# Ledger of designs, part 54: designed miniproteins, single chains, continued (4)

Each design is a single chain, and the fold is of that chain. pLDDT is the mean over its residues in the fold that is shown.

## One batch from the design tools (miniprotein)

Design m13858
Fold by ESMFold2-Fast:
Structure m13858 (fold): chain A 115 residues (1-115)
Amino acid sequence: MVEEVREKAEAKGLKLTDEEIETLAYLFSLPSLDVRLLALLGHPITVKKLGLDPEVIERLRQKLIEFAKKNIDISPELLKANIYGIKNLFPFIPEERYEDLVLLLEALKHLGLLP
């Protein structure tokens, strides 16, 4: 698992620390996509329950968002449409977090960590 995440990140030019790779690999070992995404968004209860470091999660989230912005050409119209779709799946996320969630999903798909 850790080696697979490292290889996928390096193949796409994403530079992660060993701690960030281990955190991402751990999250993708979990059966629930919802729990993985809530943890990556920094949901305090989820991060605490999983025993994760909030500082590592914040750095990992920012690196994935920046990676998506640099490597994926998303038009404003497409971003808005994706936000609308995600709101239907996760209606209780704060309004300002939906753009981050869309960018995280696009980064994870581009890395081959999500279908």
Scores: mean pLDDT 79

Design m13859
Fold by ESMFold2-Fast:
Structure m13859 (fold): chain A 103 residues (1-103)
Amino acid sequence: EEEEKLVKLFAEDLKSRFPQLTDEEAEEIAKILAETFKKHGLKISQLTPYEYDFILKALRLFLEEGLSVEEAIERAYKESTGPIPKAVIEAVKKMLEYIESKR
């Protein structure tokens, strides 16, 4: 399935952009994104550039600026250039909470 390959590619991209993530963290947050999308009837292949930009901003604010999960999501949302669906916000919250649980 193409989705499984995309999950691996997303984990690789996230690890490349955020070297402070462990391989396990990058792989698991990519899976969380795909699983959350699937629960909402979406595929990660449908992720828009605006939605991905929101995900990257939230991760940067959380990992590099030390913001809380809630603060990182709120600030990334305010900086977004397009509408961010509930599925994307839910996925990002679960991704950041997972990283927090491992640190």
Scores: mean pLDDT 85

Design m13860
Fold by ESMFold2-Fast:
Structure m13860 (fold): chain A 70 residues (1-70)
Amino acid sequence: MEEKERAKQLMLEMGRFITESLEKAKEELSEEEVQELQQKISDFIIKASENSEDIEKLEEIFEEVKKFAS
């Protein structure tokens, strides 16, 4: 139960980070680059959902998202 709560919190934080990163990207990147970024971010979200009970794996995926979106 506690692991599921922590996993949900990580996914929520990842979602907020993604939203903020995409808003910033829309100002600095071309429309094509933003669309490509959105697609790859969607793939990361799916991957995180598939590992929703593995806290360590979710943290690893979140770090990958941060590196990719920066």
Scores: mean pLDDT 76

Design m13861
Fold by ESMFold2-Fast:
Structure m13861 (fold): chain A 71 residues (1-71)
Amino acid sequence: MDEKELKRFEELLDKLVEEAKKYGKGKEAEEIKKEAIEALRKAVETGDPKDFTRAVGLTLRLVGLVLEGEL
């Protein structure tokens, strides 16, 4: 996997964490970010669609946390 793609993914999650911080949810967002990155690394290692689905689910949780703050 391209190292630049992993870095770009991490930077996208960092932007979501910064948005969550505006609504007082920074600590929760940081934890979800770390779990999402670990889940993605595991999915790449195993090649199992279930591990990939978990990584996607955690990313969507982070997006949902930001969307709740925007409301």
Scores: mean pLDDT 77

Design m13862
Fold by ESMFold2-Fast:
Structure m13862 (fold): chain A 80 residues (1-80)
Amino acid sequence: MEVEIRLSVDPKYMEEVLKALRDAGLPVEIKDGKLIGKVEGDPIEIMVTIARVASQLGLTVSFSIREEDGVIVIEGEIFE
């Protein structure tokens, strides 16, 4: 399933979160102050991966999930 990741991250942690998500296999990039990525996969497994990464960095994550034009969009915020 095509999944789009859109994460707002506190600028203090942006580089650490980017690296940790990429190391976890999520191809995210910094675009317009956010972490954006497109992946093929299970939305639940992707959300679990993001939550695990945030937790390992001592950060909190909140998610919303929706469908937009046949694509699952995971929007989230990562903060201390």
Scores: mean pLDDT 85

Design m13863
Fold by ESMFold2-Fast:
Structure m13863 (fold): chain A 74 residues (1-74)
Amino acid sequence: HMLPSEAELLEIAADIYEGLADFYESQGKVDEAKEWYEKALRLYEEALQRSTDPALRARFEQRIEEVKAKLEKL
């Protein structure tokens, strides 16, 4: 595994967007947090669609559930 797959690159981008959303949530910026969580969710869903590796798919499914839970409590 020499270079990240397209799915793994999408995951990295989603992780960054989720982190940004977490930051806005910590500031009470609910609208901005929601926007970035929704963007992160879309990227994790794309990563899942592009992955056939069971371990990666399980990881992406877990991340999707975590972001959905964060969105529900906003």
Scores: mean pLDDT 86

Design m13864
Fold by ESMFold2-Fast:
Structure m13864 (fold): chain A 101 residues (1-101)
Amino acid sequence: NLRELYLKLIAHLLRIIGLAWEYEMEGKFDEAKKLREAAEAISDLVRKIENGEVTDEDLERLVKAVKEANHPEAQAALDTVLGILEIKDPEAAEKLRELVK
């Protein structure tokens, strides 16, 4: 399950990056920037999950970036991160659930 969640998250990250590039080609630079910020927040959090270094600030940054991106692909990545945290750091998962409400 954990391996499948990481692979699913990588797939969502690649799609977010592809969408950002597509928006840039369409001249939608603000929307593209928000998607790139979401991808960066997700990537940074994954690194911190592996190191056991997740902070409340990291979770707040993730939620804000995903909300600002306002795209189903970013939301799907957030849901996948929650699934990973439920296995790796249940306390951080509970904090993330409160932040998304």
Scores: mean pLDDT 88

Design m13865
Fold by ESMFold2-Fast:
Structure m13865 (fold): chain A 63 residues (1-63)
Amino acid sequence: MPGMGTRIRRLRQARGMTYRELAEAVGVSLATIAKWENDQITPSRETVERIARALGVPPEELT
């Protein structure tokens, strides 16, 4: 989805989280975080829920 990667990046940075910390919290590789934040791939709905939980926001903040 357009802009989802930018929202993930902004929320991650606002939390002071590194790529590694978010990757560990969601259970994915560092490369996957980079691909999401650059809008190269779109995470599944279930994965969006896990990202939102890791960032402490409702899933609607990412969609």
Scores: mean pLDDT 80

Design m13866
Fold by ESMFold2-Fast:
Structure m13866 (fold): chain A 71 residues (1-71)
Amino acid sequence: EELSEEVVEAARRAGIEAARAAKSFAEAVNLALEKAEEIIKKNPELSVEQKLEVRYIAIEAAEEEFARRQA
């Protein structure tokens, strides 16, 4: 089942914000995961697969934004 657009957007924003606040790649990933866990906590109905997808979206957004910022 697909994630709601609202949850996807929240995860993407979480990753981008994490990358912008972070001083290193490792910090960006850690902050993105922390923000992703907050989203998951507010959406307890999510399946295990959907919870993994939220974490993945946040990490991917953080990686992309961090790369753009360092380029």
Scores: mean pLDDT 83

Design m13867
Fold by ESMFold2-Fast:
Structure m13867 (fold): chain A 63 residues (1-63)
Amino acid sequence: MELYEQARKHIEEARKAAEAGDERSMGEHLGKAFDYAKQLEAEGRTEEAKEVRRELFRVGSLL
């Protein structure tokens, strides 16, 4: 799976975990999404990295 797709998948799983009150699963998926965002930025894919980080922050602030 491509880096951006993997980041988006983990953001979606983190959102589902947050809605279910599963803080452990949420944290695991947010951590993976953050790692993919760093890789996207390192590849010069700055707009995609910004989008992932914005969504990551939004999901993390749901709790």
Scores: mean pLDDT 82

Design m13868
Fold by ESMFold2-Fast:
Structure m13868 (fold): chain A 61 residues (1-61)
Amino acid sequence: MEEVERAKERLRAEIERVRAARSVEERQAHGPGVNRAVRELMELLGLSPVEAGELVRELNA
């Protein structure tokens, strides 16, 4: 589904913002964005929190 691919792209972008952050303060500021993107994917795919965590690890690799 196109919505799933867009949500994955959004999650990748949010993870990249965290990785590009140069301080703990900046990383903490981007945390809510990652959490929101993960929640969106959980809703679209019907994922459990464990499955969502596995997906985040795959996208962050």
Scores: mean pLDDT 76

Design m13869
Fold by ESMFold2-Fast:
Structure m13869 (fold): chain A 119 residues (1-119)
Amino acid sequence: MVEVTMSGGGTFAEGSTLTLTGESSAEELAVSSWWLEPPGGAMYLLSRNGKPVEGSVFPASRFSATAEGGKSTLTISNLQKEDTGTYYFSAAPKDASASQIAAAGLGGPRGEGAEVTVT
């Protein structure tokens, strides 16, 4: 498993832009994913391998993610109160086992979450 750190959580105004950074100890990733856990809700997949998830409950047009080496940046524009929750970055390195890759792609191992509140 990779070590993952996150930054960019906090309190944000509606209509502002949120930028979250996930950094891993791996130089290259086979899988990277971003997840949102709303207060009292189920976790939602927002992005996989730098691409928004088609058919997500959240508008993909507001979400973008990058991947450069072991780092990923999630950007959410025009923040809504519904974007409030804990955000998670999950990653598996390029040389990971099939089990580790599957886990990372399906909401498996993830770093500490970043708490975000939209007011």
Scores: mean pLDDT 70

Design m13870
Fold by ESMFold2-Fast:
Structure m13870 (fold): chain A 84 residues (1-84)
Amino acid sequence: SARLEEARAVVELLRHAARAAKAALADPSQLESGVLATDRTVAEGEGWAADLRASGTPEMKALADEAEAIVADARAARDAALAA
């Protein structure tokens, strides 16, 4: 369905944004912008995960799990970068 295709596209955009933010975190010259980008990706990802989970379908719940995993990985990368 168009709704499921849109949801998949959003999760892929979140994955792409998280990957870009993590790349910035790995560059000491970009640490501040990397933290800001990661925090934005986390906030957006949490919102999308909540909306997807609230839909009640198994397919949307699976996408919510993917979005939550992306958020968790982004948080871990940000925390590791700040601890270094």
Scores: mean pLDDT 87

Design m13871
Fold by ESMFold2-Fast:
Structure m13871 (fold): chain A 79 residues (1-79)
Amino acid sequence: MEEEKKKLAEQYKTEIDRAGAELDRASAELQVDPETARKRLREIAGRLYELTNKLASYGSVEDAQRAGDLAERARALAE
């Protein structure tokens, strides 16, 4: 049970890091193709909001906050 929780926490951290890297790439693309980049940023924000809700339901408050912060950043860039 403790090992399962640690594995899930590592998986979620990896998923958050991956979403952050995708966010950085989409942000750079705003200068080249803003329409496609904004669509991608909205998709990233949606995935991060879903991850935030899932993490909060599992009690991973710190990871949920991190995912939420990235979601807000993606949303702001998509405007």
Scores: mean pLDDT 79

Design m13872
Fold by ESMFold2-Fast:
Structure m13872 (fold): chain A 74 residues (1-74)
Amino acid sequence: SEVEELRRRGLEVVDRLAEYYGLTPEQKAEIRAWFEREFDEAVKKAKDLAELRTLFQQVLIRVNRRIQEAADAA
């Protein structure tokens, strides 16, 4: 499904950025779990797939910010 494709792509982004910034396995797992929760809320709020894609981009912006904050705190 397109929803599962977006979820997979989001998790791939988390994994790639976590590896690039040298996050610990624990930090990566926490951000993956956080992304999953944010994505599930986006799925619940979206009335259609176009809105879900918009919310997904907003979640990815927040993922980038959260990973930067984790890297800066280390």
Scores: mean pLDDT 86

Design m13873
Fold by ESMFold2-Fast:
Structure m13873 (fold): chain A 87 residues (1-87)
Amino acid sequence: SKMEEEEKKLKEAEQQVEQLFAAAELNRRQGGSLREAADEFERLAEQLREQAKKASPEVGKKLQELADELEARAEELRRLAEERERA
């Protein structure tokens, strides 16, 4: 059913977000680019917002919440990157 497909997409989105957060943490420990991590967060957030528009209200709300979290973390990473470049 459409609902089962939407729930599967939500689980996939949740897994992608968790993997992306884990990758960003690993990249941070290796001295990687905070800006590149922020760019990846923003790209996934845009994809999740697009999926939310086509999803049921319940699943759409959860996808929007994940996108909001990604955008908030991306903004924080960009701010930290700017501070590092100004030092």
Scores: mean pLDDT 82

Design m13874
Fold by ESMFold2-Fast:
Structure m13874 (fold): chain A 71 residues (1-71)
Amino acid sequence: SFMDQLLLFTMESTLFVAERQVKKYPDNKKLQSILNQIQDILDQTKAGKIDIDEAVLKISKLEVEAQKLVQ
């Protein structure tokens, strides 16, 4: 649906922001692990293996966790 496409676009935008944060802190292994998890969730969502609603919730939690690590 159009709403699903909008949610996917929002998650892709979150991924781009996270990639830039990892480039600023390349020695932070925990931050790199979180980025890898976000990428995996997006890939599984695009493959239809997990629901978009579930993916949004999981990615939001990982984003909050990543933000706490760059303080």
Scores: mean pLDDT 83

Design m13875
Fold by ESMFold2-Fast:
Structure m13875 (fold): chain A 70 residues (1-70)
Amino acid sequence: MEEEIRKYLAEVARKLGLDDLAEEIEKLNFTEALMKLLEKSDPETRAEITLKVAELLTEAIRRKRAAEAA
């Protein structure tokens, strides 16, 4: 979960031309990586990143609950 989010954030950073931040993100926990990326993003991109991260977290929780219920 956290590694998947971190990789997504690093990909977004590279897409924005922030290669140094992308390398740093791979070494940080997902919360720190998210905060640093949001800080360097415009409001529209920030909203998209936040929504995507929320979707990834929700999907991870859903998979865990499904595994425990089955």
Scores: mean pLDDT 75

Design m13876
Fold by ESMFold2-Fast:
Structure m13876 (fold): chain A 91 residues (1-91)
Amino acid sequence: KEEILKLVEEAEERITKVGEESRKKKWSKKELLDKVADELEKLAKELSKYDPELASQIQSLIDQFRATTDLAKQTELLKQIAELLGEMLEK
């Protein structure tokens, strides 16, 4: 549990920093979303050794993100992952 909480907290911190960098460097929406997805995929791989079901759920959403070109749908998928991670952090 403590390792999972730490990994989620570290991932949320990295995603926050990605958002800050995107604003400073004026990244396109697609560049920002791609960078966030990369960080979440990294988190899913690390989580697979502690909670393979949660890791699988996150990876499934990342796979859906990579399969679509619709920025609105990509944004919604990343939001779903962030919500799932927020619920884990509260537990």
Scores: mean pLDDT 78

Design m13877
Fold by ESMFold2-Fast:
Structure m13877 (fold): chain A 71 residues (1-71)
Amino acid sequence: DDEAVERVVELTREGIAKLNAAKSLEEAEEIVDEYNEKLRELGKQSLKAGIFALSGVGELHVMLQQFKRQA
Protein backbone atom coordinates (compact mmCIF):
# COMPACT_ATOMS: atom_id res chain seq x y z
CA ASP A 1 0.00 0.00 0.00
CA ASP A 2 2.67 2.55 1.03
CA GLU A 3 4.82 1.60 -2.00
CA ALA A 4 1.87 2.08 -4.38
CA VAL A 5 1.05 5.45 -2.75
CA GLU A 6 4.70 6.59 -3.02
CA ARG A 7 4.75 5.55 -6.71
CA VAL A 8 1.58 7.61 -7.31
CA VAL A 9 3.13 10.66 -5.57
CA GLU A 10 6.38 10.35 -7.56
CA LEU A 11 4.49 9.88 -10.85
CA THR A 12 2.35 12.96 -10.09
CA ARG A 13 5.50 15.04 -9.39
CA GLU A 14 7.06 13.79 -12.65
CA GLY A 15 3.93 14.76 -14.60
CA ILE A 16 3.91 18.23 -13.01
CA ALA A 17 7.61 18.71 -13.88
CA LYS A 18 6.99 17.70 -17.52
CA LEU A 19 3.97 20.03 -17.71
CA ASN A 20 6.10 22.93 -16.41
CA ALA A 21 8.59 22.19 -19.22
CA ALA A 22 5.88 21.88 -21.95
CA LYS A 23 6.28 24.39 -24.80
CA SER A 24 2.86 24.01 -26.45
CA LEU A 25 -0.74 23.18 -25.57
CA GLU A 26 -0.52 20.01 -27.70
CA GLU A 27 2.53 18.82 -25.72
CA ALA A 28 0.75 19.63 -22.42
CA GLU A 29 -2.35 17.62 -23.47
CA GLU A 30 -0.16 14.63 -24.46
CA ILE A 31 1.61 14.72 -21.07
CA VAL A 32 -1.70 14.86 -19.15
CA ASP A 33 -3.16 11.97 -21.20
CA GLU A 34 -0.03 9.83 -20.61
CA TYR A 35 0.12 10.49 -16.85
CA ASN A 36 -3.65 10.10 -16.31
CA GLU A 37 -3.37 6.60 -17.86
CA LYS A 38 -0.40 5.67 -15.62
CA LEU A 39 -2.08 7.10 -12.50
CA ARG A 40 -5.29 5.14 -13.20
CA GLU A 41 -3.33 1.89 -13.46
CA LEU A 42 -1.43 2.51 -10.18
CA GLY A 43 -4.68 3.60 -8.49
CA LYS A 44 -6.10 0.08 -9.00
CA GLN A 45 -3.58 -1.41 -6.51
CA SER A 46 -5.38 -0.14 -3.34
CA LEU A 47 -8.11 2.24 -2.16
CA LYS A 48 -5.48 4.63 -0.74
CA ALA A 49 -3.44 4.57 -3.98
CA GLY A 50 -6.71 5.25 -5.86
CA ILE A 51 -7.46 8.32 -3.70
CA PHE A 52 -3.93 9.69 -4.24
CA ALA A 53 -4.18 8.92 -7.99
CA LEU A 54 -7.45 10.90 -8.21
CA SER A 55 -5.71 13.82 -6.44
CA GLY A 56 -2.83 13.62 -8.93
CA VAL A 57 -5.23 13.55 -11.90
CA GLY A 58 -6.97 16.62 -10.39
CA GLU A 59 -3.68 18.54 -10.03
CA LEU A 60 -2.67 17.76 -13.64
CA HIS A 61 -6.16 18.85 -14.80
CA VAL A 62 -5.84 22.22 -12.98
CA MET A 63 -2.38 22.77 -14.49
CA LEU A 64 -3.67 21.95 -18.00
CA GLN A 65 -6.54 24.45 -17.55
CA GLN A 66 -4.00 27.11 -16.47
CA PHE A 67 -1.87 26.27 -19.55
CA LYS A 68 -4.94 26.73 -21.81
CA ARG A 69 -5.59 30.19 -20.30
CA GLN A 70 -1.97 31.21 -21.02
CA ALA A 71 -2.07 29.87 -24.60
Scores: mean pLDDT 83

Design m13878
Fold by ESMFold2-Fast:
Structure m13878 (fold): chain A 79 residues (1-79)
Amino acid sequence: MEDTVKSMAKVLLQAAKDGHKISEDGVAQHLGQLAKEAGKTVPQSTLQKLAKQLVDAAEAGDEKEVEKVAEKISKTIKK
């Protein structure tokens, strides 16, 4: 789980560096799917908040912040 979230975060960081617009709603939906696969129910508001933090960090090019947010997400969706 943590490895999967970190891999996703790196993909988002690279997409932002390549000038691609990242969808916060798209990231929130993907996080919701990961939570479902882990058997965890996470409120949609929490998923959107985490998605926004991840997208903001990725668009800022802040690799350390991206890693911190990815760890926070992993702990939130871990059973």
Scores: mean pLDDT 79

Design m13879
Fold by ESMFold2-Fast:
Structure m13879 (fold): chain A 100 residues (1-100)
Amino acid sequence: KSLEELLEEIERIVEEIISLIEDERLKQRLKDALKRLREAFENKDLEAMEKSAKEIVVLMSEALARAKAAGKPQEIIDRLEELLKRLVELARELLDQMKA
C-alpha cells in the first residue's frame, strides 16, 4: 500500500473509534493527533509522523482501558480491541515504509 492509502486507513479506524467512545476530551485529543499526523505527512516530516502515529496508538489504548473500566458492553470492548490491533499493524506498516 502507498503511504497515502495507509494514512487514509488509519484515519478511517480513528474515526470509527471516535464514534464508539463518549469521552469528549479523548475524542478531541484523537482528532488533534490525527490532524498532526496528516500535517506531518503533507510536510514529509518523518519524525513528526512517527511521533503522531505513536500518540494515536497510546490514545486508543487509553480509550480501550477507559471502556473496560466503565463496564461498556463486551461487543464495544471487542470492537475497540479489533480496531486497536488493526491500527497498530497499520502504524507499523506506515513507519516501515517511511524508513525504506
Scores: mean pLDDT 83

Design m13880
Fold by ESMFold2-Fast:
Structure m13880 (fold): chain A 88 residues (1-88)
Amino acid sequence: ALAEAEAKAAAEVEAFRASSDPEQVALYEEAREAVRAEIAADPERFDALLAELRAELAASADADPATQARLAGRLHALLEELVRRHAA
């Protein structure tokens, strides 16, 4: 199910936090909170934020660890919002 797949993705993100450099974890959490704040301020932006992340992920497959950490944080926030919307 979609919720199971997203829970698995969230667990993989938690594993990343447990095994990653503290600076990368900080960048991840900062990016996650930034996306959460943007969605909270303008929930209509969700589809645009998801499209922006998809485009950036495609362009950044071999990006540096700091960029990967920020992309992971953004993805986590968007997955949490997706689960929230589908649980309603």
Scores: mean pLDDT 74

Design m13881
Fold by ESMFold2-Fast:
Structure m13881 (fold): chain A 101 residues (1-101)
Amino acid sequence: MPLTPEQQALIDERLARVEAFLKEMLPVLRQLGKLHAGREWSEEEQQELFEAQLKIYREGILEMAQRSKSLEELQAKLDAALAKLEEGGKAMREELEKKLA
């Protein structure tokens, strides 16, 4: 279904926030992956993980937009998804701190 200009602008803003968050979290994910796998991730593996995660969030956001009946509903769903992403990031940082202690 075609998105309204307002829905598209909201999606673009939220995707930019997801991208910024993933870039901030990439060093944490790299360290957790190194601790779990016992090896350092290459720059290529880091880039592939970043692109894979960004693709998942982009596709999820587009699916939410297609299923939303209003701009308000879309905003609420996107805000809830971002809150879960931030909670996940906090949990990953806490796991890393515990493993480094």
Scores: mean pLDDT 77

Design m13882
Fold by ESMFold2-Fast:
Structure m13882 (fold): chain A 82 residues (1-82)
Amino acid sequence: MEYTIEVEPGVVKTRYWTPDGVLVEEEMVLENGKLTSKVTGIKDGKVVGESEFEEELPEDTTEQDIARMIEEQIRAAEAAAA
């Protein structure tokens, strides 16, 4: 699975393509121990799906911790498919 993870102060962006040709873009914003995640699925330049999640995290959580969590989730999904 091809994916990219971009880390900026307070923001983590993940992008990958599904086998069905959907581009999945996820933007995670970390503010004061609260993570807001927006997931958008795009096919042929049209939004085909949107989801939003909010999660409370420890106040010392950094964007690097979020990037690590995303990598772990991707690895877990790959392991479940093995």
Scores: mean pLDDT 76

Design m13883
Fold by ESMFold2-Fast:
Formats: C-alpha cells, structure tokens, sequence
Structure m13883 (fold): chain A 80 residues (1-80)
C-alpha cells in the first residue's frame, strides 16, 4: 500500500528534527521517551510545537510524576 508507506514516511520526516533536538538537548531520555515526545509534538498545531519541545526539554530532569503532570496540563491547554 503506497499510501500507507507515504504516510509513515511523512510522519518519520516530520518527527526526525524533534527526535534530533531531544537527543542533543536531553541525552538521558530513552529511545521510547524520545519517540513518544517527538510524535506527540508532530500531532500538535504548528504554533504549539516549539512550546511543547521546550517543555519536554525543561521537564526532562523532573521526577516522572511531575513531568507527566506538566505535559498533561500543557496538552489539555492546547486541546482546549
């Protein structure tokens, strides 16, 4: 299915710069966390992508519970 291949390639291309930025700025994040964060950012409105990236970088050193709470609050605000 050419359409599915094209869709996957587009998502990978859009996610790649965010994955690169996260690997450079927060090398302590696991590959799973980097992938999750990058694909979350790709699904946001263009205007909100820089803020989401900055939030992930800023909160990466916080405890898991606090990091999750801040990301959840941000996503709720963006979705509203």
Amino acid sequence: DEKRKEEIEKLKKEAEPFKKELRERVPDLSESEINGAAYMIVNLPEADKPAALALIIETASLPDEERAARLEAFLREVAA
Scores: mean pLDDT 77

Design m13884
Fold by ESMFold2-Fast:
Structure m13884 (fold): chain A 116 residues (1-116)
Amino acid sequence: STLRRAIEQAAQLAADIEAGRVSADEAIERFVEILKLLGAEESGERAAEALRSIEDEAVRMYMALLLLIQVLDYVLDNEELSEEERKLLEEIIARLSAEADRLAAEHGEAVRAALS
C-alpha cells in the first residue's frame, strides 16, 4: 500500500529530525517523497519551492514541519486507516508537533517574524 509506505516514511523522517540527522532541505526533499506516495506530487513540489525560498534554516524546518503535520492530519481525517495505522499516524503527528514547538522555543524571534 502506498498509504502504508507514506506513513512509514513519515515515521522515519520524524525520528531523523528528532535525532538531528537531517537538514531542513533534506526534510523538505523527504516531505515531497511522502506527498508523491499520497498522490500529491505537484502540490508537494510547489510547497517545496515555497519552503526553499525561506532564507532562515530554522524557519524553513519549522514551516516544513507545520505543512507535514497538516498533510498527516488530512490523511488521518480523510483516509480509511487500520487501528494500527491510525495510532502510528497520531504518534508521528505528536512527535512532529513537539519538534515544531522546540524550534519555536529555540528560534522564537525568527519564527515569530516569519508568522507576522
Scores: mean pLDDT 86

Design m13885
Fold by ESMFold2-Fast:
Structure m13885 (fold): chain A 99 residues (1-99)
Amino acid sequence: GLDEDLVADFPATLEAIRGLIDEIPKAPDSEIVPLTTAALLYASLVRQALLANPTEEGLKGVREVAEHARQKAKESTNPLAREALELIAKVLERIIDEV
């Protein structure tokens, strides 16, 4: 299914999360929750892929995306966007700790 295709294309899934992280600080408040939900869905696919096949390159990619989310949170002046970006970073960091 679609989820299987996204898990198979791990680099594309990480880039989707990165794109959502870049969009959140620019978004109106009404769009922040949907964008965050999409990022967390992609994060769950990343988690599934790494638990099935933990790779050093995959873990490095997740770490880089988590650091990107942390940096965007620090730069954001919108409290809702900061909270969303911090949540995404925490979820990605937790994935690294689980594998």
Scores: mean pLDDT 84

Design m13886
Fold by ESMFold2-Fast:
Structure m13886 (fold): chain A 96 residues (1-96)
Amino acid sequence: SSEEEARRHLEEAIRLLEEAARRAAELDPGTAKLLRQAVEYVRKFLESGPEEREELAEKAQRYMTGAYVRAARLDAATAELVARAGELFHRAVKLL
């Protein structure tokens, strides 16, 4: 189902963001903090009802974008993890 596909995309996005946060923690604590916030809001989105999804998606996207901009200046591999997570999150939002 589209809901099962969305769940798989969200779970993979969380894994990628957590890996990005681990890498970022060694480079810039501020970037790691933004990535941990992105993980929190993606998890809240995964657990949310339809009425909360728009606000939670906007918060998750803002934290991922902020983390990406910072990561792109620090480490290409970390930035790529964030970019991949963002694409998966975008696909999941479209399926729900």
Scores: mean pLDDT 90

Design m13887
Fold by ESMFold2-Fast:
Formats: sequence, C-alpha cells, structure tokens
Structure m13887 (fold): chain A 99 residues (1-99)
Amino acid sequence: MDDLAQQAVDTAEYFLEQAERYLEEAKKLIEENGDKSVIKGKLRQADFYLGLARQSAQTALQLVKQGKGSEEQGKRAQELLKRADELDKELKELKEQVE
C-alpha cells in the first residue's frame, strides 16, 4: 500500500520545485528587461504551484497528526511549508517590481 504521507511530501516537493523554476525564469526576464506579459505569466505559474505545494504539505502534516505518517515526514512537510512561505514573499516582491 502506498504511503499517503510520503506521496503528499513528494507531491509538495515537486510543486515547490516547479514554483522555484518559474520564479527563477521571471527573475531572469526582469533582469533582461523582457516582455512584461511573459514575466507576469511566469509569476502566475509560480503562484499556482506554490498554492499546490502548500496544500500537499498541509495534507502530509494532517496525515502525520492522524498517525498515518512518520515524525520525519512531518518535519519534512514543515520545512517545505517554510520554504513555500519564503518563495511567496519573493513572488510578492517580484510582482510589485513589474507593476
């Protein structure tokens, strides 16, 4: 049987990596004075994936609280949530730069 807590952690990590990739692409385009509409598109994708990452990490934490996951999985989910909050702050700063 698949470990649902591990699936939630892995899913959160995947979505967080996608969010980071879109943020880095947006930063590069801002530095290069790229197309504002393309930059906004990448920031929207980053925002979308950050939302998905948070939902998956919160699911992992709930599964751990219910005794359906390990303390290590809970700690990893907390670390992913903290990283998502850091990226969300960066996303908001980048959105203000392109307005």
Scores: mean pLDDT 88

Design m13888
Fold by ESMFold2-Fast:
Structure m13888 (fold): chain A 66 residues (1-66)
Amino acid sequence: MREEYAEELKREAIEEGVPEEVAERVKNEAIRLGLSKKDMEEIREMLIAGTPLSTVLKKMEELAKK
């Protein structure tokens, strides 16, 4: 289930122009941190909006502390 949501995040980010390397890094981090579907959706929107990878990774760490 988590892997499915993370793969969807990667796919949708790439479709919107996010580099594959960035999308793959975020996918792997989401799986490692055990982010929820809702948290992954928030991260996807940040990537699509052009948020820098460093800011996205910080947000993922904050979400994982729940």
Scores: mean pLDDT 80

Design m13889
Fold by ESMFold2-Fast:
Structure m13889 (fold): chain A 100 residues (1-100)
Amino acid sequence: MSITISSRIFNRPFIPGSQIQIQVSITDSQGNSSQISFSLQLPQQLGQSSIQSQSFIHPGSNISLNIQVRAIRLSDNLLQIQVIVSSDQDIQLNVNSSLL
């Protein structure tokens, strides 16, 4: 069992309740990569979180991964994106997130 956590803070204006698109990029030690897109509606209140989850099979390894993305508005200009990738198998992953 493995868990990989990636966290980023984006510094730009964010509108409460607006929809954002987040791209998660995952790369393993063998160079296999995958990209998953998430659409989240930002919370109306500061400090509240919006959460989306998806499961997918990582190419090359054929391992099932569960990805959870959390978006938290820390201020009018700060958005924290946390990505949690879990698997029943032991796998070393590099995880990055970006806003589209």
Scores: mean pLDDT 83

Design m13890
Fold by ESMFold2-Fast:
Structure m13890 (fold): chain A 77 residues (1-77)
Amino acid sequence: HMAEGERMIALVRAHETQRVADQLVAEVRKAGEKAGLSPEEIDRLVEEARQQAPAVTDALTAENGALHRKRSAELAA
């Protein structure tokens, strides 16, 4: 079984992945609606965003945590 530190990292990653997925979905839906995309096109983009959530979470965690999050928020604005 994992050491306590590894277990904590796994739990944090799981929670962060879910939060990232929720944020990406919300952002994609908002952008799609603003662009006048059809519900079908928005659904496809939402599915793409969900698939990217683990990779985005890993990138946010592995790179510059606070700085990367700030840049992501600025790009989302």
Scores: mean pLDDT 70

Design m13891
Fold by ESMFold2-Fast:
Structure m13891 (fold): chain A 84 residues (1-84)
Amino acid sequence: AAEEISKLAKIAAEGAKAVRAAKSKEEVVEALRATAKQMPPVAAEILLKAAEEVEKSKEPLEKLKEKAVEAIAEAGRKAIEELL
C-alpha cells in the first residue's frame, strides 16, 4: 500500500512537471495522456477527459496548463483514495 501510494504520487508529480514544461497545447495533451497510461482506470478517465477538453479549448496556454495540473492532482488523489 505505501509503495503503491508513493508510486502514484511520483507519477502525478512527473505528469505535472511535464505539463508545466509544455510549450504548446499539443504537448499539454500528450503529457495528460502519458500520465493516464500509468494510472488506474478511475484516474486515467479523469486525465483523458481533461486532455479532450484541453484539445478543444481556445484558452491561453497558461490557463490550459493550470487546468491540466489541477486534473492531475484530482486524478492522483482519487487513485490514492481507491488504495485506502
Scores: mean pLDDT 86

